# Designed miniproteins, single chains, continued (5), part 103

Each design is a single chain, and the fold is of that chain. pLDDT is the mean over its residues in the fold that is shown.

## One batch from the design tools (miniprotein)

Design m19570
Fold by ESMFold2-Fast:
Structure m19570 (fold): chain A 100 residues (1-100)
Amino acid sequence: SEEEKKLAKEGFEQLIESLDYMIEYAKKYHPEEVPFIEELKRKVEEIKAEAEKTGDYKKALEEIIKELEEAIKKSKNPVIKTELEELKKLVENLLKYIES
């Protein structure tokens, strides 16, 4: 539905903003974490662009969950790992809403 697409788009925007804040935090306190968070952000932006092109927001959210799982595995910092886990929960909740 159009409302589901709007919520997915807003979810993508919030996720990208959260990743930008994580990158700024990591640049200051944990510079070793920066490259993989920047890669995660790039992948999220690519997934968002494909979803906007195809209209397949469910597939996009599933792909984002997979990318967040990989990022959680790569993180060595407990704060960054916890923030990524919280972002994953938000995306999983959005996917459940779209599937209902």
Scores: mean pLDDT 86

Design m19571
Fold by ESMFold2-Fast:
Structure m19571 (fold): chain A 80 residues (1-80)
Amino acid sequence: MVDEKEVEESLVRMAFSVIKIEAKNHNVKLTPEQEARLEEEIRKYVEALHRGDKEEAKKSAEEINKLLEEAGLEPDESLL
């Protein structure tokens, strides 16, 4: 429903904004491809949490951390 979708979208935007701020603070420039992949994995993570699918959420968190490491940022092991 609209209310649940709005909360989900807000969480995705918030998480992505935090990552962008972190990248700027560390002088890391994300490529458009890296940004697109991070957005996709963050969206999968939020969607999995919304469904209560802890296994899928963990897999998405692992992919997010892998992408962060490839970009030169510190992995966030606390995403779960």
Scores: mean pLDDT 74

Design m19572
Fold by ESMFold2-Fast:
Structure m19572 (fold): chain A 84 residues (1-84)
Amino acid sequence: MISEEELERFLEALAKKYGIPLDKLRELYQKIVEAFKDEEKLYELFLNSNDVETALFIRVADYLDIPEEVLSRVLRKVAEELKK
């Protein structure tokens, strides 16, 4: 399992790899943590996220031990919405 320190290092590595300022990535991390407390917020977050942000959110969800069923359900709804 990824520790919080390892997750932070992962976020920093993503910031460098994709050219996202670390400050923005820290803001995204806080937004992710807040959204994972509410399935509707999680859905909205994924719906409005690009590929990089979505990958980041999935990593945070795994770290926070969000049930795979919940994550899969949210991602399925996002996929259906984007198909319209």
Scores: mean pLDDT 70

Design m19573
Fold by ESMFold2-Fast:
Structure m19573 (fold): chain A 73 residues (1-73)
Amino acid sequence: GLEEAIERVAQAAVDLGVPEEKARFIATAAVSHLLAGDRQTARDVLRHHLPQEVADRVFAVAEEEVSKLPRLP
């Protein structure tokens, strides 16, 4: 569900060298904005807090995880 999606995105960020606290924060923000349909804000939050290469990888994981959740627009 949503909690597992956030946890997987946070773990992907940790695996890329992001501190756990920061990883949890950015994962929650990115997943929440993607679920709200605000793809640009999700991307901008990641890029504000992470180097571009790391942000782009975490964003891809967040999009993949959100795509697996029920589509209720």
Scores: mean pLDDT 83

Design m19574
Fold by ESMFold2-Fast:
Structure m19574 (fold): chain A 113 residues (1-113)
Amino acid sequence: SAEELKKKAKEAIEKGKEAIKKGDEEKAAKALEEAGRLGAQLAESDPETAYEIALELIELGEEALKKGMRKAAKAAAEGAKRTAMALLKAGYDVIRAIGLVLRAIGLLLDAEL
């Protein structure tokens, strides 16, 4: 169900936050990748939650990058990009979705440089 996917996506975000706080990059990367996968699945049924997940992934990826966690930042950026692309395909707010794609690409480039 969409409600179940939403719950799992929020749990994955929270797990990512805790892992970043504890300095566990591998756990953070896995949690943020899962959140992005779930966010993309929500894009059709709950586009507003999918947008919130993508935005939070970008913010967490920026925090991870500041801590030197490039792998976690890259996972967050890829997850946000996938979710934003799914929102575009679903016909969600094109300007907001494109804005997320551009921010995710910027974060991905920063994580690789």
Scores: mean pLDDT 89

Design m19575
Fold by ESMFold2-Fast:
Structure m19575 (fold): chain A 61 residues (1-61)
Amino acid sequence: SREEALEAAKKAAKHAAKVYNVELSDEQIERIAERSVEESGANVEVAKTLAVEEVYKIAKE
């Protein structure tokens, strides 16, 4: 479901932020997760992957 994908994407983004040592607000995590869910068509695994990729891009900047 969309709700499952959103929760998974948020958890993945929070975990990735810790791994890549980047500080993200709850609002930034929410935005990343929402966009990842939209781009994934609410696919849980794809949404998680997209959320991690976005955090990585932010960490590299």
Scores: mean pLDDT 85

Design m19576
Fold by ESMFold2-Fast:
Structure m19576 (fold): chain A 100 residues (1-100)
Amino acid sequence: HMEAMDKLFEKIREEIKKNPEYQELYDRLVEVARALIEKYADKFNGDKKEELLRSVEFEIALALVEGIKQNKPLEEIRQDLVDLLADIFGVPKEEVEALL
C-alpha cells in the first residue's frame, strides 16, 4: 500500500518535471507549505509534521497535474493551488500569496 502510493507520487512528480514552469511552481508551493506547517505547528500536532508535509506535497502535485491535464493556464493553476493551501491550513489567501 505505502509502496504503491510512493510509486504514484513519483509518476505524478515526473509528469510535473516535463515542464520547468510547473516544476518551479510546485517547488515554491512546497516551500510555502513547509513554512505554514512550521508557523502553525502547534495547531497541527507537531509530532506529525513530516507526514503532514508529505500529504500536502501529494495534494499540491495531484492538483497541479489535474490542472495540466485540463489544459488550464499556468495562472489559473497557480490560483487553484493558492486556494488549496489556504483551505488546507485555514489561512487567508493573502498569507499564501505573501510567501510565494
Scores: mean pLDDT 78

Design m19577
Fold by ESMFold2-Fast:
Structure m19577 (fold): chain A 85 residues (1-85)
Amino acid sequence: KADEILEEIAKKSSLEELKEILKKIAEYQKKKQYNVKEVLSELAKEFEKKGKPEVAELLRKLAELNVDIDEIAEKIGEIILKLKE
């Protein structure tokens, strides 16, 4: 499930990395000409290059689920808020 993958991403990522994911999603939402699978695949490639292959693999799995990008953004936002408290 998407929630389980997002929780695992949160465990493997720093707060700054989660904010980076959320910011990238927001940039694509502004463009209106995007594919959720493409957005998540690009993020996965970036994290793989940063030496975070586990996070990259989780992002690729999330891309396969065809989850709404707004739902992903909301869930990541909730995780960030919870980690800050």
Scores: mean pLDDT 76

Design m19578
Fold by ESMFold2-Fast:
Structure m19578 (fold): chain A 95 residues (1-95)
Amino acid sequence: SAEEQRALAAKALEALKAKDYEKALEYADELYKLSPLLGRAVKLAVEALKAKEAGDEFRAEVYEGLLGIELGLAKIVKDEVTEAAIRELLDLVRS
């Protein structure tokens, strides 16, 4: 359901903010069952944040770019819940 997808996306975002990447990946696997785009987006956000922590700006930019592609795909398929969640992930990785 859209409600379950929003709740899991919020939990994934909080795990990412806490840098609990194992928990974020667990939520990504559950999200993949509801929205493969959103599940992949959370995994890309994990990789982008890990790259930023390592000082690898090139890898961070690559994963941020891939996350932008997933946002574009969500817009094409008109999945507003996934689009909103990916936008929040992009804001986090760009901060």
Scores: mean pLDDT 89

Design m19579
Fold by ESMFold2-Fast:
Structure m19579 (fold): chain A 106 residues (1-106)
Amino acid sequence: GYAAAEVVGRSAILAAQRGNGDGLKAALLQGLETSRRDPAAAEVVARLAREAGRAVPELQAELDRVAEAFLELQRDPERGSRRAREAIAATGEAATALRRREEAAA
């Protein structure tokens, strides 16, 4: 429900801020599981995904796509789930690439 979605979303924000791509992906996948059981949770996860994008602007485009996919779950659960999985995978890859660029710049 809502409480589980808030915990998941806050975990995603912390993982994004720490450059933890695997943790970010895991948190967003848990958000998808929560939203499949409670569709109202999708709006909470979408809001917190956008907050994670504001915290890490380099990931904002990917996290906005995650948010859009979660909102699609309410209209078309099958299409929304597929798009969410694709967007979550892309977000994890982008976070890993960002960390590698930061390591190369050091």
Scores: mean pLDDT 82

Design m19580
Fold by ESMFold2-Fast:
Structure m19580 (fold): chain A 68 residues (1-68)
Amino acid sequence: SEEEKKVAKEIKELLENIDRLQEKFGLPVDGKINEETKKALKEFFKKHGLPEDGEINVEVMELIKSLE
């Protein structure tokens, strides 16, 4: 849906600045894609009703993996 695309765009923009993403999720700010950051992103997707195996979620997870 358009809402899923908007959420994916917001996450992609936050991934360009990991410090800002971590601050938004209330995590320790270390600028790295760590386990806590990944867990917070998965929780965020679940909270917004995005399927874990959905195209948007897979695309974002692949982007995160490329940043590790």
Scores: mean pLDDT 70

Design m19581
Fold by ESMFold2-Fast:
Structure m19581 (fold): chain A 115 residues (1-115)
Amino acid sequence: AKEYAEKAKEAAEAGDALKAGEYALKAGEEALKSGTQEDALYGAKAAVYAGYAADRQAREAGSVEAQLEAGSGAMAGGMAVGVALMGGSKEGAEAALVAAKAALEGAKAAEEARE
């Protein structure tokens, strides 16, 4: 999960919201398989990076709908971090996967809004 979380952060910093979302999804999937709190936290952090990258691209595209979708991914990622910190390793990983999927859909919506 850590390696994919680092790749998600790098993709997000490079402005590649689609890759950030794809890496966040992989980080969450590995976290769910490992069942560790550490991996659940990496999956959640990856989803936050992907969500913020998608939100930035949605704002640049000028689509309110894409912004709302991308923002939901960032919020869900933050909630997943909270769940993981409270010792809910499986629940945190599941929340991170939901957040990563929302971030990826937000990134797709942002690209469609730009035509």
Scores: mean pLDDT 78

Design m19582
Fold by ESMFold2-Fast:
Structure m19582 (fold): chain A 79 residues (1-79)
Amino acid sequence: HMEEERRRQRAIELAREAGELLEKYDPNGKKFVEALEKAIRDSPEAAVALAEEMIDYAESKGYPKEVVEALRRLAEELR
């Protein structure tokens, strides 16, 4: 219970970090973060898929490596 709760909280923290970086470059950054936080709470499997889609999206847009690296850290925590 406590270990799962700590992992969930850590994932939400990483999602917020990635979102703060993404918001600097994308007007939809806040919406992506809200969707990701909801997925982390409601469906961890969907959260992994969404994080991976966000990585592909950020790379396709040519956003800085810092954004991509933050999203990768999140995806690894959720796996």
Scores: mean pLDDT 79

Design m19583
Fold by ESMFold2-Fast:
Structure m19583 (fold): chain A 100 residues (1-100)
Amino acid sequence: LSEEEIKEILRNAKDLAEHLKELTENLTEEKQTIVMALLMAVVGDVWVVARATGTPEAEEAAERIVELGKKFVKAIKENDIETALKYIDEMIEIIEEMLE
């Protein structure tokens, strides 16, 4: 992947994570499937970048996003929306750091 393609994928991941945050703030049972699909898309985009770059920093960032995703799913199952939103904010911060 080119540097421009990597940045495009990361911008897409950030946009998806921001949309995930908006849906989670107004979460209904019907939206849970969409929320999980968006989370998987964010994780997938970050892993594509990590594998394409092959750097330890990108791999660590992808692993951190996976762990935050697991914590997010647990918070959603426990109806702890405030904690779930905090994990999304941490994912967005990691993606922004990867864009630098």
Scores: mean pLDDT 86

Design m19584
Fold by ESMFold2-Fast:
Structure m19584 (fold): chain A 62 residues (1-62)
Amino acid sequence: MSKEELFEARLEGMKEAIKDLLDESMKNYKPGSSSPNTEEERKELFEKLLKEGAEIIRKHLE
């Protein structure tokens, strides 16, 4: 597996971890409770975590 393939594989694992965190957040809320989390906020968090995680993975592979 090339360095690029390794990077992609690690990114996939990180995406799964982020999705699991987001899914857990949704499962923990009750339908009748307050809902401060919006779709935009979830997307922003996902992209922010992906960007930071991708940088960490790249530095680890360097």
Scores: mean pLDDT 68

Design m19585
Fold by ESMFold2-Fast:
Structure m19585 (fold): chain A 69 residues (1-69)
Amino acid sequence: MKLTPEQIGEAGGLAAAMRLLSEGDTDPDKAARLGHELGRELAIKQGYSEEEAEEAGRIGGKVAEELVS
């Protein structure tokens, strides 16, 4: 089944946090930006609208920031 924008955002945020932590980077601003980017890109790949992709990006940024802090 197709993931929701919220689920995509959460997955993107986790992926961003794990990438930065594996490199020893705990900068929350970098995590928020990468989580936003990955969440947005994943939502677009799944065929969601630009507005839905922006929502996934916002969630991804928040999740990534929280996980590296």
Scores: mean pLDDT 85

Design m19586
Fold by ESMFold2-Fast:
Order: structure tokens, then sequence, then C-alpha cells
Structure m19586 (fold): chain A 96 residues (1-96)
């Protein structure tokens, strides 16, 4: 039996300064979804122009895919433009 590989997901959400409140709520929901899916780590960047970038790492592809789907649905609900991309880890031993 092989050990499972980690799956990294990057999400970029574009908005305007007017969307700051929506972005804050969306970010809360996104972090909650990542935590529920068992994310090993996550990072959030918020830019003054209303752009938010979220990155999370999961121990399985299935969890990452569910997370991506939920994020896209949330972005659509809030009228935000979100782009989610899975990043193949390539099995490297990276800095923790």
Amino acid sequence: ARVPATQVVKITVKGKLEDREKLKEFTKRAVEAAEEAGAIDYAVKELPNGTVEIAAVFSSVAKAEEFIKRIEELAKEYGLEAEASPVAPGVPMAVP
C-alpha cells in the first residue's frame, strides 16, 4: 500500500472595494470549508483592490475537489469571480 499524496488548491477571487464585506464573509466560509475538509494548512491574502487569494492543502484529491466545488458555488452565490486550480504536489519534500 502506498501513502497518499497531498493535494494543493489555489483559489483566486476578484472583487472591488465595494465587495469588501462580501469578500470577508466569503473568506470566512472558504476557511470553514477547508477546515471541515481537513486541510493541513491554509493561507489567505487580501489586497486593497478587493482581490482575495486562498491556498489550502489536503491529504486527498476527493477532499480538494469537494472544496473547489463548494468555493465555486459560494462565489457564484455572492456574484464574485472565483478561479480554483488544483496544484499537483509532485511528491517533493518541501519546507513545512
Scores: mean pLDDT 69

Design m19587
Fold by ESMFold2-Fast:
Structure m19587 (fold): chain A 75 residues (1-75)
Amino acid sequence: VTLVEVTGDGGVKVTLLVEVEGDVASIRGVSGDTEALDSLSEEEALAAAEKAVEVAIEKAREAARELGAKELKLP
């Protein structure tokens, strides 16, 4: 089990729980610290959250590849 944490420009933190079984990696959990979003408009908060999730998924794919997985299954 590997934790992948991403901090976005607005201080948004997204943590993905990644589990690797053989050639397959799966996202088992997602958590986030959204306190930084309270200072943003709804549009800015949505954009920041979407960006942070995209970057976290990309990092999860990289971590999965380093652990020998050939695919990443999203929840």
Scores: mean pLDDT 70

Design m19588
Fold by ESMFold2-Fast:
Structure m19588 (fold): chain A 110 residues (1-110)
Amino acid sequence: LEKQIKTLADEALKLFEQMVRKVFSPQRAEEIIAKVRKIVDDFLKSIDEKDYQKAIEKLNQFSGILHQVLMITMLDPSMSDKQKEEAEKIYNEVLLKLHKALQLIRQMES
């Protein structure tokens, strides 16, 4: 279970980085990516420490930033319809991976 949770977090981060780099300027993208990488590092540490409450908290923080990035993209009049569609597709894939990780963590708490 632990290995599956870590794999889902790594895959979610990789997809998120792809989304952010397509949507934002290089400087803004690196700022957002650095913040989320720190959240994911804290998440992985909480899994190793078996602090599942903190792990869930970090998943919620990642999900919050993910939603903010999508909203910024959707509301930006300079973004093409294709860019918005690609961002929404990646958003849904990342959210699904975070949801699966949450379900596995809840199984470990039980």
Scores: mean pLDDT 86

Design m19589
Fold by ESMFold2-Fast:
Structure m19589 (fold): chain A 75 residues (1-75)
Amino acid sequence: ATVTQVKEGDLKAGDIVTFDGPAGWTALPKVEAISDGKKLPVAVSITKSTPDATTASAAMLESGKAKVTVYFEKK
């Protein structure tokens, strides 16, 4: 199964957006930041899953009003 988490707002280059996934799920390296239908570049850092926590972070490389989507998977 796959689940998405979404955060949106006025983001600046260098901002880090952090996502907390469901316990026991793994963050996928697929992160999308979209502003007015255009994909913005992001750097992804994924924290390893534990039974109680899964986190992923996306560092914004460009400024914009963006919708950032992270994908989590359970195997």
Scores: mean pLDDT 73

Design m19590
Fold by ESMFold2-Fast:
Structure m19590 (fold): chain A 93 residues (1-93)
Amino acid sequence: TATVSVPLTFVIPVPELPAGTVLEVKVTSTAGDQKVEEVLKATVDENGNATVSSRPVFTLPPGTYTLKSKAEAYYKGKLVGKAEKETTVTVTN
């Protein structure tokens, strides 16, 4: 069993919102039988994108795992954008 930290960057398109709008972003990541949830903030840039960096931490036995992550952006309680990532994580002893 090893603790692994996986850096993830999500670019969420929100073209209907003005630059400088602050969003609440819920990131849910799963690997093996484990689930990690993070609540982060992102600001809409001049290109209509909100970028968040997430670093979920998993404690897993050695093996190869599919990491699935979803970032959901909310503005005033409404879902305004989402992005998903899938990657492979290999844990060695």
Scores: mean pLDDT 84

Design m19591
Fold by ESMFold2-Fast:
Structure m19591 (fold): chain A 87 residues (1-87)
Amino acid sequence: NAQKEEAELVGEVLRAIGAWLEGDRETFAQEIKAAAEEAVKSVKAGGNPEEDIRILNRLRKMAEEAGVDEAVKALTEAIKKINEIIS
C-alpha cells in the first residue's frame, strides 16, 4: 500500500504547486493539508520517512513565503507526527 500512498502524495504535491503558481491561496492550503495527511499515511504504510519529510519541508518553505499560516501549521504537525512514528 506504500506505493499507492506515495502516488497520492505526489499528486497532492503537484496540485499544491499548481495552486501556488496561480496565486490560489485557498486551494494551495487545501492541497497542502491533503499532502500532509498522505505523507503521514505513506510513512505508516512503510514509505520513506526521509523523503516525505524532505518534501514537507520544501512545501513548508513555499507556504511560509506565500504567508499561508494554516498550511505551515499542517505541514509542521505532519513532520512532527512522522518523527514520532519513526522514533
Scores: mean pLDDT 81

Design m19592
Fold by ESMFold2-Fast:
Structure m19592 (fold): chain A 74 residues (1-74)
Amino acid sequence: SELKELVERQVKAAEEMVRQGRELFPEDEETIKRMQEALEEVKDPEKAEEGLQNLYRIAQEAGAAALARAAAAA
């Protein structure tokens, strides 16, 4: 069904976000843990939208923190 295909696409996108997070923040265990928890929410049809929003927010917060650390180290 079209709905099943949409859900499968969203899960794949969320899994890719977690993969990129592990590459960008390999030693940030807390960020990786939070992204994994958000990915599990995306797999739940009743929480999928909230899980995806949480995943994007976590990635943005981690990216902003990394940029701030890099600027302070310069």
Scores: mean pLDDT 74

Design m19593
Fold by ESMFold2-Fast:
Structure m19593 (fold): chain A 100 residues (1-100)
Amino acid sequence: MSAEEVLEEALRREEELLALLRREQAPPEVIQDHENAIRELRRLIEEKASKEEVIEFLESHARGLDNILRRYGAQLSPAARAALEAHRAFLREAIEELRE
């Protein structure tokens, strides 16, 4: 995938994930993290960010998800936890694909 295609897919996934997290009544801090990620993804798309900038954002966001899962994992529903873990896996795969 191109950097633009990765950003567009990441944005779609984040919007779906945010809707799930709201339905599952995830902690406000978890919801805020995803609202921040959506804003940054939209900015990167609008500015036509370089591949390097996209990789840096995805790496930072994946690390943020590791911290969220460690801190809030026990407070998350099984569905919310599984969705966050799947999204983290997607971000890591996207980083590797962009580095090819």
Scores: mean pLDDT 89

Design m19594
Fold by ESMFold2-Fast:
Structure m19594 (fold): chain A 59 residues (1-59)
Amino acid sequence: MRYSEEEVRRAGREAGIPESYYQALLQLVNQGKSVAEIERLLAGAVEPSNIRRFFELIA
């Protein structure tokens, strides 16, 4: 399923992810990247628990 910018912004905010990463998140989820792949790509910038929470909110 294709996610909107609004869905990513809402889920990202509630997951505690900085706004500067929302465009990257939007691209990665719409490319079909898994939770584990996104955790790896954003390692050191975003906590893995925040990425998992993000996917709970939009999955």
Scores: mean pLDDT 81

Design m19595
Fold by ESMFold2-Fast:
Structure m19595 (fold): chain A 94 residues (1-94)
Amino acid sequence: SVAELEKEIAELLQEFGKRFRELIEEARKQGVPEEKIEELENETLGRLIDLLDETRAMVAAGVDAAEVLARFREGLEEILREAEKRIKEAIEET
């Protein structure tokens, strides 16, 4: 159902937020400048907005809920992987 899909998306977003906050906390601990942290947060937010727009378009097109959820989950993992890579690069530049 749409309500179940919305609930699962919300739960995935909450878990994403926790994992991303842990990455940002580690970046601060490793001495990454606050300006660079803000840049990384804005880039990650942009990618998340794009994924949410894609997810809304899939729902509007009548794509099956299980397929929408699988794509959303994969997209979140891709965003986290890119964020981790960018944070590691920022730490190495410090």
Scores: mean pLDDT 87

Design m19596
Fold by ESMFold2-Fast:
Structure m19596 (fold): chain A 77 residues (1-77)
Amino acid sequence: RVEELRAEAERIQTELEKFQKDAEDKINYLRDIGKASPGAKKFAEEEIKKIQDDLNKKQTEAESRVARLRAEAEALE
């Protein structure tokens, strides 16, 4: 149903926002460590890259799924 499809899309969006906030907090922490210690800079950059790659993957998957659910809802209306 249209209502269920839109509710699912909204839930996916909310979960993505929570994941983005958690990822941002971790990235900021790693950036601070990398700035405070030159020896840790490479490690921090590597971990930040992994977090950014995971975030980008989750973001792309969520956006694709939300777009699909909204398209299905539009087709039913």
Scores: mean pLDDT 82

Design m19597
Fold by ESMFold2-Fast:
Structure m19597 (fold): chain A 61 residues (1-61)
Amino acid sequence: MTKEEIVEALLKAGVPREVAEKIADISVTLGIPLEKVVEAARKAIELGDTSVETLWRLLAE
């Protein structure tokens, strides 16, 4: 997957662009599947916290 695909998916989920770009960079570097990234974003939105720290925690199963 490309970084662009992850950024667009995160933006559609409601994640701010700055956070989406940072998480996308990490996800591409570590090979995290797009499905996991989108699920983490949805959970972060539900919690009302779209910080990089919260999304990173949600990505670490």
Scores: mean pLDDT 80

Design m19598
Fold by ESMFold2-Fast:
Structure m19598 (fold): chain A 66 residues (1-66)
Amino acid sequence: GPIPRLPAERLTEADLRAMDTDRLLRYLASVQLPQRLAEATRRVLEEKGVPEEVIEALLANNGLTV
């Protein structure tokens, strides 16, 4: 499906949870996340069964500290 048009600044944890895993991964690879969502993003990805190495790479690529 299409990548969500919602700006990263307006994202909530609920928005991240609502996305399918594949869609979420594509979205996160293409946007810069705000620091406020760093911990929530890790938690959502862990709940969706994403491997730790992938989570670490996505957060590091966004310059986020968790």
Scores: mean pLDDT 72

Design m19599
Fold by ESMFold2-Fast:
Structure m19599 (fold): chain A 98 residues (1-98)
Amino acid sequence: MVEVSDVKATLENGSGRLEVTVKTDNPEATGAGVTLRDANGNVVASAIAKGPPGELRGEGGVQGDPKSGKYTATVLALKNGTAIAEDVQEVDLEVKKL
């Protein structure tokens, strides 16, 4: 199992930052990749998370000007950069403009 939570984007001066928390029950996971897509399948944000499997935290970039709402997250559990598990889930993206 791979689960993404706490999906937050901050937009400031034409730049965007995505923050994610990922949890997995796979004890071999050393990281996770998260890609967010809109309803048209366009990538709006991505992040790489690192830490222990129960507390992977990460940051990445935001593309364009996404709005708060529902997105599709593709989550890859990684072992030393290699994908070992994948999940696709619907997430609520919270967007804050500074």
Scores: mean pLDDT 79

Design m19600
Fold by ESMFold2-Fast:
Structure m19600 (fold): chain A 88 residues (1-88)
Amino acid sequence: NVSAKSDEELEALFAKAEEVTAQLKAQTPRPEARALLERHLELVKQKALAERDKLPQSLLDAINAEDARLREEALALLSEEEEALRAA
């Protein structure tokens, strides 16, 4: 199945996702932003496993919705930083 990952492909994907996340966390001083990066990494892994295991589309939709919420939280943190700088 062209949409499913093999175990080797999942291992490589997880290793790469962890590498990228670690690199971004090293450049991110705020603990709240680092927590969002960790949550995003877990969603990437969860989605890949759900696709491999051929779980129902409704679960994939739920994972995608959670990813959208994490992006909204990240934008809110950036907006707070910008507002604090403008208030100074």
Scores: mean pLDDT 73

Design m19601
Fold by ESMFold2-Fast:
Structure m19601 (fold): chain A 92 residues (1-92)
Amino acid sequence: MDALKAQLQALSDKARAEAAKTTDPKLKAALEDISKAADTVLSQLDNISDATAQQALDLLKQAYEYALQGNLSLAASKTTSALLLVVADQIE
């Protein structure tokens, strides 16, 4: 749990820092969405399984990598998938 929480916080902080450095409004929005998604997963850790939290973290790490590569479409897709996993775990 502590390692997962630390990784989600680090990813949120890292994405927010990169968003602050970019002059590209599309890249900034993608990085801000990844940061917000990581914050959402972090806030829901007590309401979702550790397996769901790990899968969401892995998807958000992929989203961050794609955003930095300029593949904003895949970044958005991975960010959305992470959030859908969190919502699905809370319903089921």
Scores: mean pLDDT 85

Design m19602
Fold by ESMFold2-Fast:
Structure m19602 (fold): chain A 80 residues (1-80)
Amino acid sequence: EEKTLEEIEKIFLDLLKEIGYPNADEVVENLRKALRHAKSKEEKILIVKGVANYLRQKFPDKKELIDEAEKKIIELIEKM
């Protein structure tokens, strides 16, 4: 599902730029590799939740933005 993965990448890239993460493109590329390596929807959702939890711990003041991005990404994965 190439288009869905591209949408997920864009949401993550926009989120990382919005929260001020300086190396957003490299982080998104690493996430893309992890998501493509995971073959089940359940595995992909766990990866996304793990990344979102990490970001909430590092950027607690950006929780609402992270929660919105996580929700959108999980919805996209569920539609795959």
Scores: mean pLDDT 81

Design m19603
Fold by ESMFold2-Fast:
Structure m19603 (fold): chain A 70 residues (1-70)
Amino acid sequence: KLEEIAELVKALLDGKATPEQVARLREMLQEKVREYAPDATTPEQRALAGEKVAAEVGKALGVKSKPSDL
């Protein structure tokens, strides 16, 4: 869920994330990238999907965000 990803990102940015939370966040982000770009086979296509996921996570965090901020 995007809300769970947002919570994990917030914990990471606050320096409170455990190694397990970091691993969980990476797993969930990879899953969301596949969901947004299931046919992505190149790093460029996955980067575009990652930017979209970052924008959604930033919105869920309620902060001013650029894709690069996440």
Scores: mean pLDDT 67

